# Designed miniproteins, single chains, continued (2): the designs that were tried, part 47

Each design is a single chain, and the fold is of that chain. pLDDT is the mean over its residues in the fold that is shown.

## One batch from the design tools (miniprotein)

Design m5620
Fold by ESMFold2-Fast:
Structure m5620 (fold): chain A 90 residues (1-90)
Amino acid sequence: VSPEDLFTAIAAAVALGLRDQARRYAKELDEVLKDNPSLAASLATAGYLIGVAARDDPAERAKLLQRLVDMVDAGRIPEDELTAAARAAL
């Protein structure tokens, strides 16, 4: 899984209020980027901020959730609770 894919998953989880999913993906990002903790922290923070902003913007939220669904359908991230919630919200 790429850091960019994990960034999208964190943002989508935050947008949907799925705190445990956001924490899980943030942990995975820390492990993938263990040799660059500053980049991991920056991406997790950016994902959080994008997710929070998407809560108040239905059009941007839909784009973010569609990106997550496309990544799962491409096999880049496993299907899970976040994916089910994203499909239901679209």
Scores: mean pLDDT 85

Design m5621
Fold by ESMFold2-Fast:
Structure m5621 (fold): chain A 95 residues (1-95)
Amino acid sequence: SDEIKEELIELIDISLNLYLTAIDYANKGALGGRSHLLGIVRRLMEGAIDYLESQGLTDLAKKLREFQEQAEDAVLNLDEDKLKQIFEDLKKYIS
């Protein structure tokens, strides 16, 4: 539904900001801060995926899981441009 899509876009924006902060922490040598923020986003994404599956939105849940895995790889590689592109593509898919 459009309401679920709007809530997902808000969650995606929050997750992007947390992941960008995680990259900033890693660049400053604060690897504990990166790990903490990755853990927060992982829990948020797991909750969203479980909710989507409970609503029968299985394809969207699978896509969100795939994008989460790609986003975590971008964070671990400190690739801010790729991270932003992944989230732009996810928003376009949801919209």
Scores: mean pLDDT 87

Design m5622
Fold by ESMFold2-Fast:
Parts: structure tokens; C-alpha cells; sequence
Structure m5622 (fold): chain A 68 residues (1-68)
């Protein structure tokens, strides 16, 4: 299970992506580095599903942050 937080966790070497619109998902670079996804507004409601889908595509999702 991908951990979900209310604030950005301190994960060394992690890249942080701020996702405010569904189109912002295209800006996520596929790398071997751990990633923290900050999901805003309506995207925060589907945070677990979105993170799981990206992980299934090979993205190294370390954590998700929900921002309403």
C-alpha cells in the first residue's frame, strides 16, 4: 500500500510532483528515483487509485500527499 500523508514527508532523494490537474500527470518523469505526489482538489479524492495506476506503469511512488 502506498502511504498517504497530509504533509510532504522527508524522503531523502525523492522528487516531489505537485499535481493540481489531471493533465499535470504528463509532467511526471519516469525515473528510478522515489517520488512524492502532491494531489490537489478533486484529484485528492482518488489519490490511492491514481498512485496505484502510476505504480503499475513503473513509477516509483514512495508517498502521496492529499491537499483539498
Amino acid sequence: MIPIYDSIPDIPGADVYDISRASDVRTIQLTDRPMVLVLRGSLALSAADLAAALRAQGYNIAAVVRRF
Scores: mean pLDDT 74

Design m5623
Fold by ESMFold2-Fast:
Structure m5623 (fold): chain A 71 residues (1-71)
Amino acid sequence: DLEARWEALVERIRSLPKEVQEQVLAALAAEQARRREEAEAAADDEAALEAIALEILDAVEAKVAELEAAA
């Protein structure tokens, strides 16, 4: 469930120090910006938009795991 994964990720981010939270938010913003062209091209394709959201989620989850391991 995409929503449940986002809720779990948000909880993980909230548990991180503020400096690390800023890094995660910057990574999220960069990933969203990178995927913006794909999202615009997929505007009327709900399945494609969901796939893009999943790719962003996967990338941010990987970044959070990396920062957790480095802390």
Scores: mean pLDDT 78

Design m5624
Fold by ESMFold2-Fast:
Structure m5624 (fold): chain A 59 residues (1-59)
Amino acid sequence: GLSYAQNNIRSGDLIIANGTSLIQQLRTVAPDAYYADPSTTDVNKLINSVNPTRIFNFD
């Protein structure tokens, strides 16, 4: 949940999550991470663009 995100997501991490609402909630608790919805975003392109430190699938 959001508490896990707040305690575990760091600046420079890439979070892969489905849905705009979930991503907006995650941005509220971890604003310095990168976010991608694989249904609307080319995740591989984003990885090459931002060079994330860690990559998480958040469901």
Scores: mean pLDDT 78

Design m5625
Fold by ESMFold2-Fast:
Structure m5625 (fold): chain A 95 residues (1-95)
Amino acid sequence: SMAEARARALEAARELAEELGVPLEAMEALLESVETKKPVPAEHKAALIAAVRAELERRGSATPEEIDILEAALGAILDGASGAEAAARVEAALA
């Protein structure tokens, strides 16, 4: 069941990578980070953040300030930060 769950997650990650224009390796690094609670490597972190920012700007549904908040929160999560650490980075982005 774990192998099937992982295969499904990898397929979903591939679809998201194509949709967001992210390298598949960056998406795989994100999945590994979630499973292991280790930080995403800096190269893949930058690619993931850039893709999310570009998609939010393309949709036009978020303000620049909201995008900055989401970028700070995503950066903290990709660093393996706790919810408290993520909140602190969001507060810093708002200052």
Scores: mean pLDDT 72

Design m5626
Fold by ESMFold2-Fast:
Structure m5626 (fold): chain A 62 residues (1-62)
Amino acid sequence: SDAELLARGIAALRAAIAAGADGATMAQSVADPVGTSVEAGRLAAGYLVAGDREAALAAGRA
């Protein structure tokens, strides 16, 4: 579900930030040709943090 993807993405983003990953490093990782639900969750979390709920939901469904 969208809520599960967003929650997963937020948790993954928070964990990455806590580990010292910056936004540029995360953006570089999602540029890889093999997408996963984790990458979709990261993108959704990024959009949610930016305040764009529509983009976050769309990314989470991808």
Scores: mean pLDDT 56

Design m5627
Fold by ESMFold2-Fast:
Structure m5627 (fold): chain A 100 residues (1-100)
Amino acid sequence: MVLEWSVEEIKEFAEKLEETAKKLRELAEELREKGLITEELEKALLELADIYQELADFLKENPEDKEANQKALDEASAKVKEIAERVAHEGELVEERLKK
């Protein structure tokens, strides 16, 4: 079914996505400075941040296009799932490094 959100709800969701992207970039930087992150985990977190930012930008530019917004959400959701699985795997490797 088509996304039944109002233009205002789409804009609010886009703002939350931008905030999440910013927090992911800040987390990656903090973990890098502390030496607690692998290059692979850093890349995965930054890729996730980029996906959220791109989705936010698209929704803000086209808040009235329900069909295009639903497609963008579905595509972003699929990419997020793949990257979340990579983050979980790399997180296990970070935990192993911390035990040494």
Scores: mean pLDDT 77

Design m5628
Fold by ESMFold2-Fast:
Structure m5628 (fold): chain A 74 residues (1-74)
Amino acid sequence: SEEEKEKYIERFEEALERMVAATQAGDDAALSAALKEIRKLIDEMMEKGYTEDEISVLLLEAARRVQARRAAAA
């Protein structure tokens, strides 16, 4: 459903925000944890029957939202 896709976009946004924060802080452990969370979300979605292409579209939308939000805050 569109509601479920939106929830996955939001979960990817949270993981991507943690990834960016960890990168800026030079925190390798936090960066590793954020990347593992992204992989976990991908694995969960594949188990639910989402294709790699569908997951890529949602992940790119999450990345676009994070980038736009951070650019607006600068």
Scores: mean pLDDT 87

Design m5629
Fold by ESMFold2-Fast:
Structure m5629 (fold): chain A 79 residues (1-79)
Amino acid sequence: SVAGRMARRAAERMGLSEEQRRKVAELAEEGVRTGDPVGAAKRAAELVGPRVGAAVGSIAGAELGDIDLGVEAAGAALS
């Protein structure tokens, strides 16, 4: 998926390991599939930090065509 690929690229730019990049891509794809980018962002933030969580939320929201939801998801990860 586009979200999974974008999340993997973001994780790689942040210096995450191959295992962490894979997990981040899975969470972004799940956020799109379930329509829950806020939940995906929070789970990613708990596992690999708030910066990555914000990226996951923004990417998933964007793929769903809901930029406002993506912004809310990023904010939730940073809280």
Scores: mean pLDDT 84

Design m5630
Fold by ESMFold2-Fast:
Structure m5630 (fold): chain A 67 residues (1-67)
Amino acid sequence: SLKEKAEMLSYIYLNNDEYTEQRLKEFVKTVEDKEALLTEIKNTDYLNDEKKEQLIKQLNTLFEEND
């Protein structure tokens, strides 16, 4: 589900390492509805507001790169 995908993305982002960008890039390719995913991230309790903004900006960039 999109909620589960948003939770997994949040965990990937919180455990930030040199492979995080590659993992996020691979993960966004599995997402059909980007707007719904971003909404789930905004509503998650796993990230603070600062990290949500940073993740959303990174995801938007990755979605644009895949288009």
Scores: mean pLDDT 75

Design m5631
Fold by ESMFold2-Fast:
Structure m5631 (fold): chain A 65 residues (1-65)
Amino acid sequence: ETVTVTAVGDRPIVDLRRGVYGPGETVVLRGANPVVTVRSDGTLVVQTEEGVVLADAADVEVRVE
């Protein structure tokens, strides 16, 4: 499966393996069992075999395919 995280707001996406992505940029993570969680503080956490992505859930668009 493929998880696509796109920055639609002004806050960055943090990929713990690859670095920081800004507005309009897209991070793609592949894995058989992706885990997508929104924490109570509004933090989006995406976990796959390729790594972990952190973002503000209000400022990103997420697609799982």
Scores: mean pLDDT 78

Design m5632
Fold by ESMFold2-Fast:
Structure m5632 (fold): chain A 69 residues (1-69)
Amino acid sequence: SEAEKEHAKKLEELADKAVIKMSETVDSKEADEVNERLEKIFQEFIETKDFEKAEKKVEELFEEIEKKK
């Protein structure tokens, strides 16, 4: 359906944004923790389809990483 296609595109947008941020801010010590948090955010998004909540959580995660840089 169109709604499923839109959801898939939003998931891809969220994943692309996360990959870019990971490449810019990756610290080997934090990489595993960040990946685990991202997986939880993506799983929640797949279940709830709440894009705004997922996007906010991704942004908050990378803001925390940038503050440690």
Scores: mean pLDDT 76

Design m5633
Fold by ESMFold2-Fast:
Structure m5633 (fold): chain A 65 residues (1-65)
Amino acid sequence: SEATELAQKLARGEGTEEDIEKLAKLIASKGDEDYAIAVADNLLEAGAISEEQKEKLIEYAKKAL
């Protein structure tokens, strides 16, 4: 899926802020703010994103809701 491809790109350190925004919009399309926070926490725990990227992902998801 596009979300998986974006997450893998971020995990490789190749992701841009635009990629974070795209991933956030895909997450926002599937659930609410609590869902977005849960997904962002899961990605951080998996080592796919940094703490800073988690904060940006949640911010973009909130704006897309």
Scores: mean pLDDT 82

Design m5634
Fold by ESMFold2-Fast:
Structure m5634 (fold): chain A 85 residues (1-85)
Amino acid sequence: NQKLIDLIEQTGEQAIQTIEDSRNSASLTTVKMQVIGLLRQQGRENPELSDFVRDLIQAVRNSTSYDEMIDNIRKVTTQRVEELR
């Protein structure tokens, strides 16, 4: 469980970092594509993340701003971690 929790938290943090690094230089659509690409890659490399990655991709797609995307990623990550505790 702890290894999976650590991987979930790391995945959420990497997604947020990608948004923060790109928010001042790229469009919302471009950043969404970059984040979804990252999440799909992590889901392929770590099949145990498949449900979490699916939920994060949906949260990213449904977001209408950078701040909303970050908040939604944090919410999904926190919920998944609490479900595993």
Scores: mean pLDDT 87

Design m5635
Fold by ESMFold2-Fast:
Structure m5635 (fold): chain A 68 residues (1-68)
Amino acid sequence: SIKEEVEKIIKELLEKAKQSRNPQVRQLLIDFARELKSLLEEGKLKSVEEVRDLYNLFMNQVERLEKQ
């Protein structure tokens, strides 16, 4: 279900945030977890595929920030 995929991703994001030594990356991971929860609660997520695509796009953004 969409809810289960979101909950799984939120858990993964928060675990990555705890392990991150970069405060900007940590905050970005926490903010994205918060955004996903908000989108889920507002009924704006339409498929598991959409959730996974958002996660992949976000992780690309994290990678770009780490290179700065």
Scores: mean pLDDT 82

Design m5636
Fold by ESMFold2-Fast:
Structure m5636 (fold): chain A 68 residues (1-68)
Amino acid sequence: DEEKKKYFEKAKELLAKAMELMEKEGVREIEKASEEVKELMAKAAEYLGKAFGAPEKGKENAKKILET
């Protein structure tokens, strides 16, 4: 459980950086974002997947958070 909490915290940090960069770039969709944002989202998705124990949910949740 502690490991999952740490992964979730790392995912939050990466998502926060990605959201800040998207706002700076003036984009609302991942497809239109820079490669840097896409890399941050992919890494956040990995950690989020580990936190929830479901890799696919990690990717879906990361994209949803960034595009909201």
Scores: mean pLDDT 76

Design m5637
Fold by ESMFold2-Fast:
Structure m5637 (fold): chain A 60 residues (1-60)
Amino acid sequence: GAEAAARRAQLEAAALQHFRNNPSAQAAATRERDSRVIARGLDVDPNTVDAAFRRAAARL
């Protein structure tokens, strides 16, 4: 739904900003670790955050 799309866009924008602030975060191992930490803080599934990171990385 619209709310899910908005949440996805917010996570993708946050991931893109994270990569801009720390380019080394694009590495798979660092991304997986960071996605778990962020997911805990946001109370969201880690796979959702990791998917957002992958989409953000594809835009760079």
Scores: mean pLDDT 70

Design m5638
Fold by ESMFold2-Fast:
Structure m5638 (fold): chain A 67 residues (1-67)
Amino acid sequence: MREEAERIIRSVKAKLEAGETPSELERMQLVLALGDLGKHKEAIKIMQAIRNKDLKTAIELLDKVLA
């Protein structure tokens, strides 16, 4: 559901804003949530940013998804 997907995305974003790297489980939940919102292309970019430890880019992309 959209509300649940947005909640998961906001939770991961808050963790990134705290300077923390999401766990593997949290990253899997994020991919599923982004998929539920039809943001498949953005999911790939966000996951690449997280893997590269580019937390600023990941946060900016998540903000665009939630806008």
Scores: mean pLDDT 82

Design m5639
Fold by ESMFold2-Fast:
Structure m5639 (fold): chain A 56 residues (1-56)
Amino acid sequence: SALEAAARALLAAFPEATLADAETLAQLMKQVWPDLQASDATLTALFRRLLRERAA
């Protein structure tokens, strides 16, 4: 999805980020794209999934 692609692009800028950073990344994504219509819970869950995929 477009949301996942944007999240992956943002995450690529933070190669050192871990699961502990998921909530901070969700907040940062909303700052970078202020028109983004997604809950903090949805974005945090997305970043947790992407960070787990990257660590695998």
Scores: mean pLDDT 84

Design m5640
Fold by ESMFold2-Fast:
Structure m5640 (fold): chain A 80 residues (1-80)
Amino acid sequence: KKIIVEGTLTFADGSTYSGTFEVVSEDLLQSLDDKNLVLKGITKEEAEKLKPGDKVEVTVGNVKTGEVKKATLTVTKVTV
């Protein structure tokens, strides 16, 4: 079963990133816009329960560079 979460990441510096993320494991979402970008901090069960307007603290990782940042994900849409 494919779970897609759409939303906007807001970083500590005030920058934003809007994207589409797929649940790829029990604790990992992968960006469909940039395959090197992953989100941690949302479980598969939590992702299924998200609704538009929900805010979740996540860790944004780049698997190519090793960069890790904290962000708030503001959910726009969830497709299950």
Scores: mean pLDDT 84

Design m5641
Fold by ESMFold2-Fast:
Structure m5641 (fold): chain A 92 residues (1-92)
Amino acid sequence: MFEEIARAALALAEELHAQGVPGVEGMRAVFEAMARALEEAGLLEAAALLRAIVELLERGEPEEKLVELLRANPEGARDLEELGRALERLLE
């Protein structure tokens, strides 16, 4: 479930921070771990979309490209929204 993926992501983020991994490098590792967990859960569209979003942001592409990508992938976007809400609940 999304809460399990979110919890694992936060635990990995804490571990990488404790090891002194730089923030940008740590964030990349956390997003890749989330994408892999989504794939293992059978949420292939969400996993592919998350990787595409990360790549788009790393390239410094304009926000309009991100909006177009989300609109083109409504199922993946819905699953990523649920994951985001689970992360927000754990950070309360």
Scores: mean pLDDT 79

Design m5642
Fold by ESMFold2-Fast:
Structure m5642 (fold): chain A 69 residues (1-69)
Amino acid sequence: MSPRELIERVVERVLAHVRAHPDLDLAAVKAALEQHIRDLGREHGLSEEETEELIREGVARLEEVAAEA
């Protein structure tokens, strides 16, 4: 599995958790998601630019799911 695929799976898992738990503090979830993507990016040797792109994509998807809740 590529580092990008791993991070995308983490994002999908977070999105599923948010859909299942509407009482979650979405601001805290966003902060935790950003930090987790940064940690995975560093662990797997992604550049800062690649990591920031994945954070922007993940946060955008999270905000879309949150708007549906």
Scores: mean pLDDT 79

Design m5643
Fold by ESMFold2-Fast:
Structure m5643 (fold): chain A 81 residues (1-81)
Amino acid sequence: SNLDELLKLFEELERIIAEGEAAGLSPQEIIEKVEEFVKKNEERIQKLLAALSEEELKEAGEAFRPVAERLAAISDRLEAE
């Protein structure tokens, strides 16, 4: 389903963050990798979002919350350095 494809993209984002942290990458390097991934998948993400129902959009938003929280924590570390 379109929701399942979007959720797999969120899993890939979490993987990029986790692997970056495990490899000892700086907060800046992790953010750059995330931005590159989002840019590469921009058209696909937009197409998937346009195909979701309101309930699926809510589920996608809840699934994205952990990713958003991790990105916020990384941004806080970047600003603290």
Scores: mean pLDDT 82

Design m5644
Fold by ESMFold2-Fast:
Structure m5644 (fold): chain A 68 residues (1-68)
Amino acid sequence: SVAEDAALATEAVRAIEAGDLATAKELVRRMRGFSEAEKEAIIAALDAGDTARALELLEAAMVRVITS
């Protein structure tokens, strides 16, 4: 559900801000409303340590989910 994805996204943002990128990647993988391409892009940014890019992509994916 959108509410479940919003809760996972909130926890993923907290994990990224805390530097817990492993937890952030796991939370992103669990988001049922995200496309595989969106998940791959966010995970690639996290694997690169580009936390600003990961947050930007996560926000864009959530906006799509909410407005769909």
Scores: mean pLDDT 87

Design m5645
Fold by ESMFold2-Fast:
Structure m5645 (fold): chain A 85 residues (1-85)
Amino acid sequence: MEEFVKEQIDQAAAELKERFGGELTDEEIRKYAAGLLVKQILESRDELPKEKVDKLIEFALKYGGLDSVEEAIEQAEKALERLRK
């Protein structure tokens, strides 16, 4: 599970870095990637056991350097606004 979360965040961060590399720090990009994953897990929560959802979110927050689910959602919204432009 931790490896899966890490791979998903690393892949999303790499894609974001290609688009916004030079404008954003690697830390900012990682927070965006982790936030997007947390939002995606929450949107799919009814398809997974609650225990698995809680663990996936915990690992994504830790790996992304996010302090809360609220911060993760804020980072996801900022990333989505940048991607819409």
Scores: mean pLDDT 81

Design m5646
Fold by ESMFold2-Fast:
Structure m5646 (fold): chain A 57 residues (1-57)
Amino acid sequence: ERTDLIQAIADYLAAHPGASDEEIAKALGISRSTVRELIRYIAEMAGVTEEQVRAAT
């Protein structure tokens, strides 16, 4: 479940670098809060900052 959403966010950011939390939320049909939590989780797993995830996934 969460893995599918994490992959979807990663794929979206790869195709649309610098996309806002609102754009990702709208594209995936989830809340902005969920996007923010998942980006934070990706950043923690990758050992990078949230800004780095958004700019260069």
Scores: mean pLDDT 75

Design m5647
Fold by ESMFold2-Fast:
Parts: structure tokens; sequence; C-alpha cells
Structure m5647 (fold): chain A 64 residues (1-64)
């Protein structure tokens, strides 16, 4: 069913969200040690986090 598929996608998105949060934290630490490389890494990590948060919000809306 569509609802079961959406629920599985939500669980996957929640896992991706946790991974992306760790990536942002790592990139912030990298920026302290190497500002130039860390800035690029942080921008990419924050974009990935934002995309995952948007996807999760859409899935939660569809499951409501």
Amino acid sequence: SMRRQLYRQKVAAETALNINKVGVDFSKELQKRNPEIGKESLEKSEQSLKETERRLAELERQLA
C-alpha cells in the first residue's frame, strides 16, 4: 500500500537525517582546523541536510 511505502521512506529519511547531522558536525570541526576546505565541506553538508529535512517534512505531510 502507499502508506506502507511512505512509512518505509520516512524511516530511511530519518536515518539519512541522522547521518547528515553527523556530517555537518564533522564539517564544522574541519572548518576550525582548515577554514577554506571546511567552509566548502560545511556548505555541501548543510545543503544535504536541508534536502533531507525537506524530504522528511513532505513524507510526514503525506502520512498525516
Scores: mean pLDDT 85

Design m5648
Fold by ESMFold2-Fast:
Structure m5648 (fold): chain A 94 residues (1-94)
Amino acid sequence: SAAAEARRIAVLEGHARAFLRWLVDEIARLQSSEEEAYRMLYNAIKGLVETAATYGPAAVAAVLATIRAVAEEIEDPRLRRLLEEAIEEVEREL
């Protein structure tokens, strides 16, 4: 049903937001190199998008929109740039 799909998408969006916020904070806390930070962000986004893909294109679109919204909320311009670059790379591979 449409209601069940909407609830599933909302759960995926919430998980994507929580996971990326945690990961960005961990990258900052660990003082990761740009190469390590990019690899971690790329793998995280790829995993989130691949999981969403098992639920269809609406789930992929919703999760990607959530990931982009998280990137816009990042105050550190270096981490924001790395996250945006990782998003763009994953989108090119879809």
Scores: mean pLDDT 88

Design m5649
Fold by ESMFold2-Fast:
Parts: structure tokens; C-alpha cells; sequence
Structure m5649 (fold): chain A 70 residues (1-70)
């Protein structure tokens, strides 16, 4: 749960500064302070399939939307 929030916040921060087309899984991992493998693992656990950049984006959007609705 906490790692998903870190990934979502990192994705959002990068999207604001560089635009969505400038984001990579590596940059999200670096910004979140975790490994690329950990990003992929956490996203895979949330989606039930191997993580792609699109899956990272979708998970981040859902997590941030849920936090903002709180």
C-alpha cells in the first residue's frame, strides 16, 4: 500500500515536470527511492500481470484519484 503511494506520487511529480511522454519506469523508481524491480513487482501485484509503463501509469492514476477523493 505505502509503496503504491510512493510510485503514484513519483509518477505524478515526473508528469508535472517533464510531461507524460518523458516518464520511464527507471525515472519513477529513482524518484520514489526504490528499485526498478520493486516498482515492477508492486505494480504486478496490483494488476495481476507483468508491469509495463502503461500499467504503472494506470495504477498511479487510480491510487492518486483514491487519495484525492479522501
Amino acid sequence: MEKLEKIAEAYYKLSMYYGPEGISIENVAKEAGITVEEVKRVVQEATGRPASLEDVKNVATVVLGEKLAK
Scores: mean pLDDT 75

Design m5650
Fold by ESMFold2-Fast:
Structure m5650 (fold): chain A 64 residues (1-64)
Amino acid sequence: SNEEKVTPEEQVKLVEEILAKNPELSEEVKKKLLEGAKSVEANREKSGFEENIKLTIEEIKELQ
């Protein structure tokens, strides 16, 4: 299929890249995001998944 859906491995890589840009996040938060990326079904578009994770991290940073 030409439709690119996010695989669990790609979800983990995307989260890792986003976490690398946000090193001030606590280790517990980083661990939860990585575990979530592994357990979530890979039935989402890459761009949508990336955007949602970025928004979640921005919210966490504001609520620190």
Scores: mean pLDDT 64

Design m5651
Fold by ESMFold2-Fast:
Parts: C-alpha cells; sequence; structure tokens
Structure m5651 (fold): chain A 87 residues (1-87)
C-alpha cells in the first residue's frame, strides 16, 4: 500500500482493505484449527472452527475451543488477536 493510495481511497481500494481484514480473520481461524489438530480433534470440528473464523463468528470459535479442551492460555491469546484485528 502506497502513501498515494492512503490519500485517495477509491471503492476498489476500500474492497482491498476489507480483503486484508478477512485474511487476518482467516489467519486466526487457521491458528485455532492447528491447535485443535494437535489435540486430535475430529476433522469436522476443525473445519467448523476455520469457517467460524472466516465468518467473524468469534463466539462460536471460542465455544468450540473451550469444548475441545484447548488450554485457557491459548484461548486468551486468540481473544487478544481478535481484539487487535478489530482495532
Amino acid sequence: MTPEELAALTPSQQVAVDIGRQLAYIGIGVEAALELEKLGVPKELIDKVTQAGANKNYEELLKILKEAGVPEEFIERIKKQMEEVDA
């Protein structure tokens, strides 16, 4: 992203910013999915977590992590990452 693009955002450039945010949310979902995979959680639940992350459904994502027995320290880290993306 150039300084010129920052000074005059067009509708197309606004879409690019939204895509960047969506990629950040997908990244959070992938991190959660990798932690679940380490615990041997069923593939169907891992897929549900990645979908929840992509859809910004943080309540569902956190619920799945909690029910799967993910360490509380990891859950708190994910919560902080979600807050930082929305900042």
Scores: mean pLDDT 71

Design m5652
Fold by ESMFold2-Fast:
Structure m5652 (fold): chain A 73 residues (1-73)
Amino acid sequence: SADELYKKAMELYKQALNSKDIDEQIELFKKAIEYFREAKKLETDPARKAYIDRQIKTLEFLIERLKKEKEKQ
């Protein structure tokens, strides 16, 4: 269901926030985005779809920031 996929995405997001490894954080955020995209495909409520889109965009922004931080190290 959309709810189960959304929950999995949120679990991966939380795991990424707790990681001390930039590469692990990036991979976990990428996996979270995949589950959010799958949840959006099954979602029927336009407001919930919009919310999921905002979460995906936020995670894409965070991934780009982490990539830049890795290049500085």
Scores: mean pLDDT 86

Design m5653
Fold by ESMFold2-Fast:
Structure m5653 (fold): chain A 84 residues (1-84)
Amino acid sequence: MNPLPDEITLPLAEIERKIAEGERLAREGKSKEKAIELYQESIKILQQLIELIRSGGVPNQEEYIKYFQELIKKAEEKIKEIKE
């Protein structure tokens, strides 16, 4: 698979940090609202990356879109778990 462009790789690293912080906050039970916010921000960035990939004609775009959609699904499941 071709490596991801920097314009995708840098926001993806930001998403990874937000998800990790969200998981930490949810585990501590002190800031559930902030954990939900971080997952929601990650979903928004992932949606923007999917649109960027579709617009840019990136090689293997379908594989990257599928990967980002799986990350969105996982983040949505985490939000649901926190709200329950």
Scores: mean pLDDT 77

Design m5654
Fold by ESMFold2-Fast:
Structure m5654 (fold): chain A 95 residues (1-95)
Amino acid sequence: MELLEELVKLSEEALKEGAYETAIHLTSAAYHVLLALEYEEQGKYEKAIESLERAIEALEEAIKDPSASEELKERVEELKERVEERKRELEEKAA
């Protein structure tokens, strides 16, 4: 849940900076991380992995917002790496 909380918090910070595209994509990433957690609890690892892939895609789009500060973009990249690590953990559980 820490990853989800950090995504939501960073989305709020993006809104304060006027980085609206980053905020939208961070919110999308948070939604997909939440779906991945629900699928993992149900033992649906393939669907959980797919949801994390969608979260990674959203974070890639979040970095492209020209209104986002360099510091905000670096923090998005750090969260993306954490989502990628979580995806690797689930892939190990699935096979």
Scores: mean pLDDT 86

Design m5655
Fold by ESMFold2-Fast:
Structure m5655 (fold): chain A 68 residues (1-68)
Amino acid sequence: MEIDPEKVTEEIVEQALLEAYSKRLSPEDAEKVTKARMEGLKFIMEGYSEEERKELLAAEVELALEEI
């Protein structure tokens, strides 16, 4: 699936990850894992340009959708 980097925000990535994990984990565990991953992504994005940040977030949404 093609993901448009211009339309991917941290909120959309968090929602996609939470939905993916909620299919396999309890709501509490899904939220914990999603938040931990989002913190990791924010750390990686330190010093990234706006374009690089959008590309990374788009890739994460694509991976979440493919692993479901």
Scores: mean pLDDT 73

Design m5656
Fold by ESMFold2-Fast:
Structure m5656 (fold): chain A 74 residues (1-74)
Amino acid sequence: MTPEQAKTIEEIYRLLLEDGVPKEEASALTRKLASKLQEGDLEGAKKIIEEAVKKGIISEETGEKIKKLLEETL
C-alpha cells in the first residue's frame, strides 16, 4: 500500500468512527477498502461504500466524503 493510500484509509477510519460506526465494523470496512485501493479498483471501493450506506451502517453524507477521498487517492 502506498503512503498516500495508507493516509486515505486512516482518514476514512476516522470518518467512520465520527459517524458512529463501531470500531470493529470500521476496521472491517477499512480493510476491504484497503484491498480495493491496492488493486486500483475504484469502482469496487465505491460499491463497498454504497452498500454500507444502503445498509444504514454509515450516513449518505459520510459515504459521499469517503467516495471523494477514494477518487482523490486513485
Scores: mean pLDDT 83

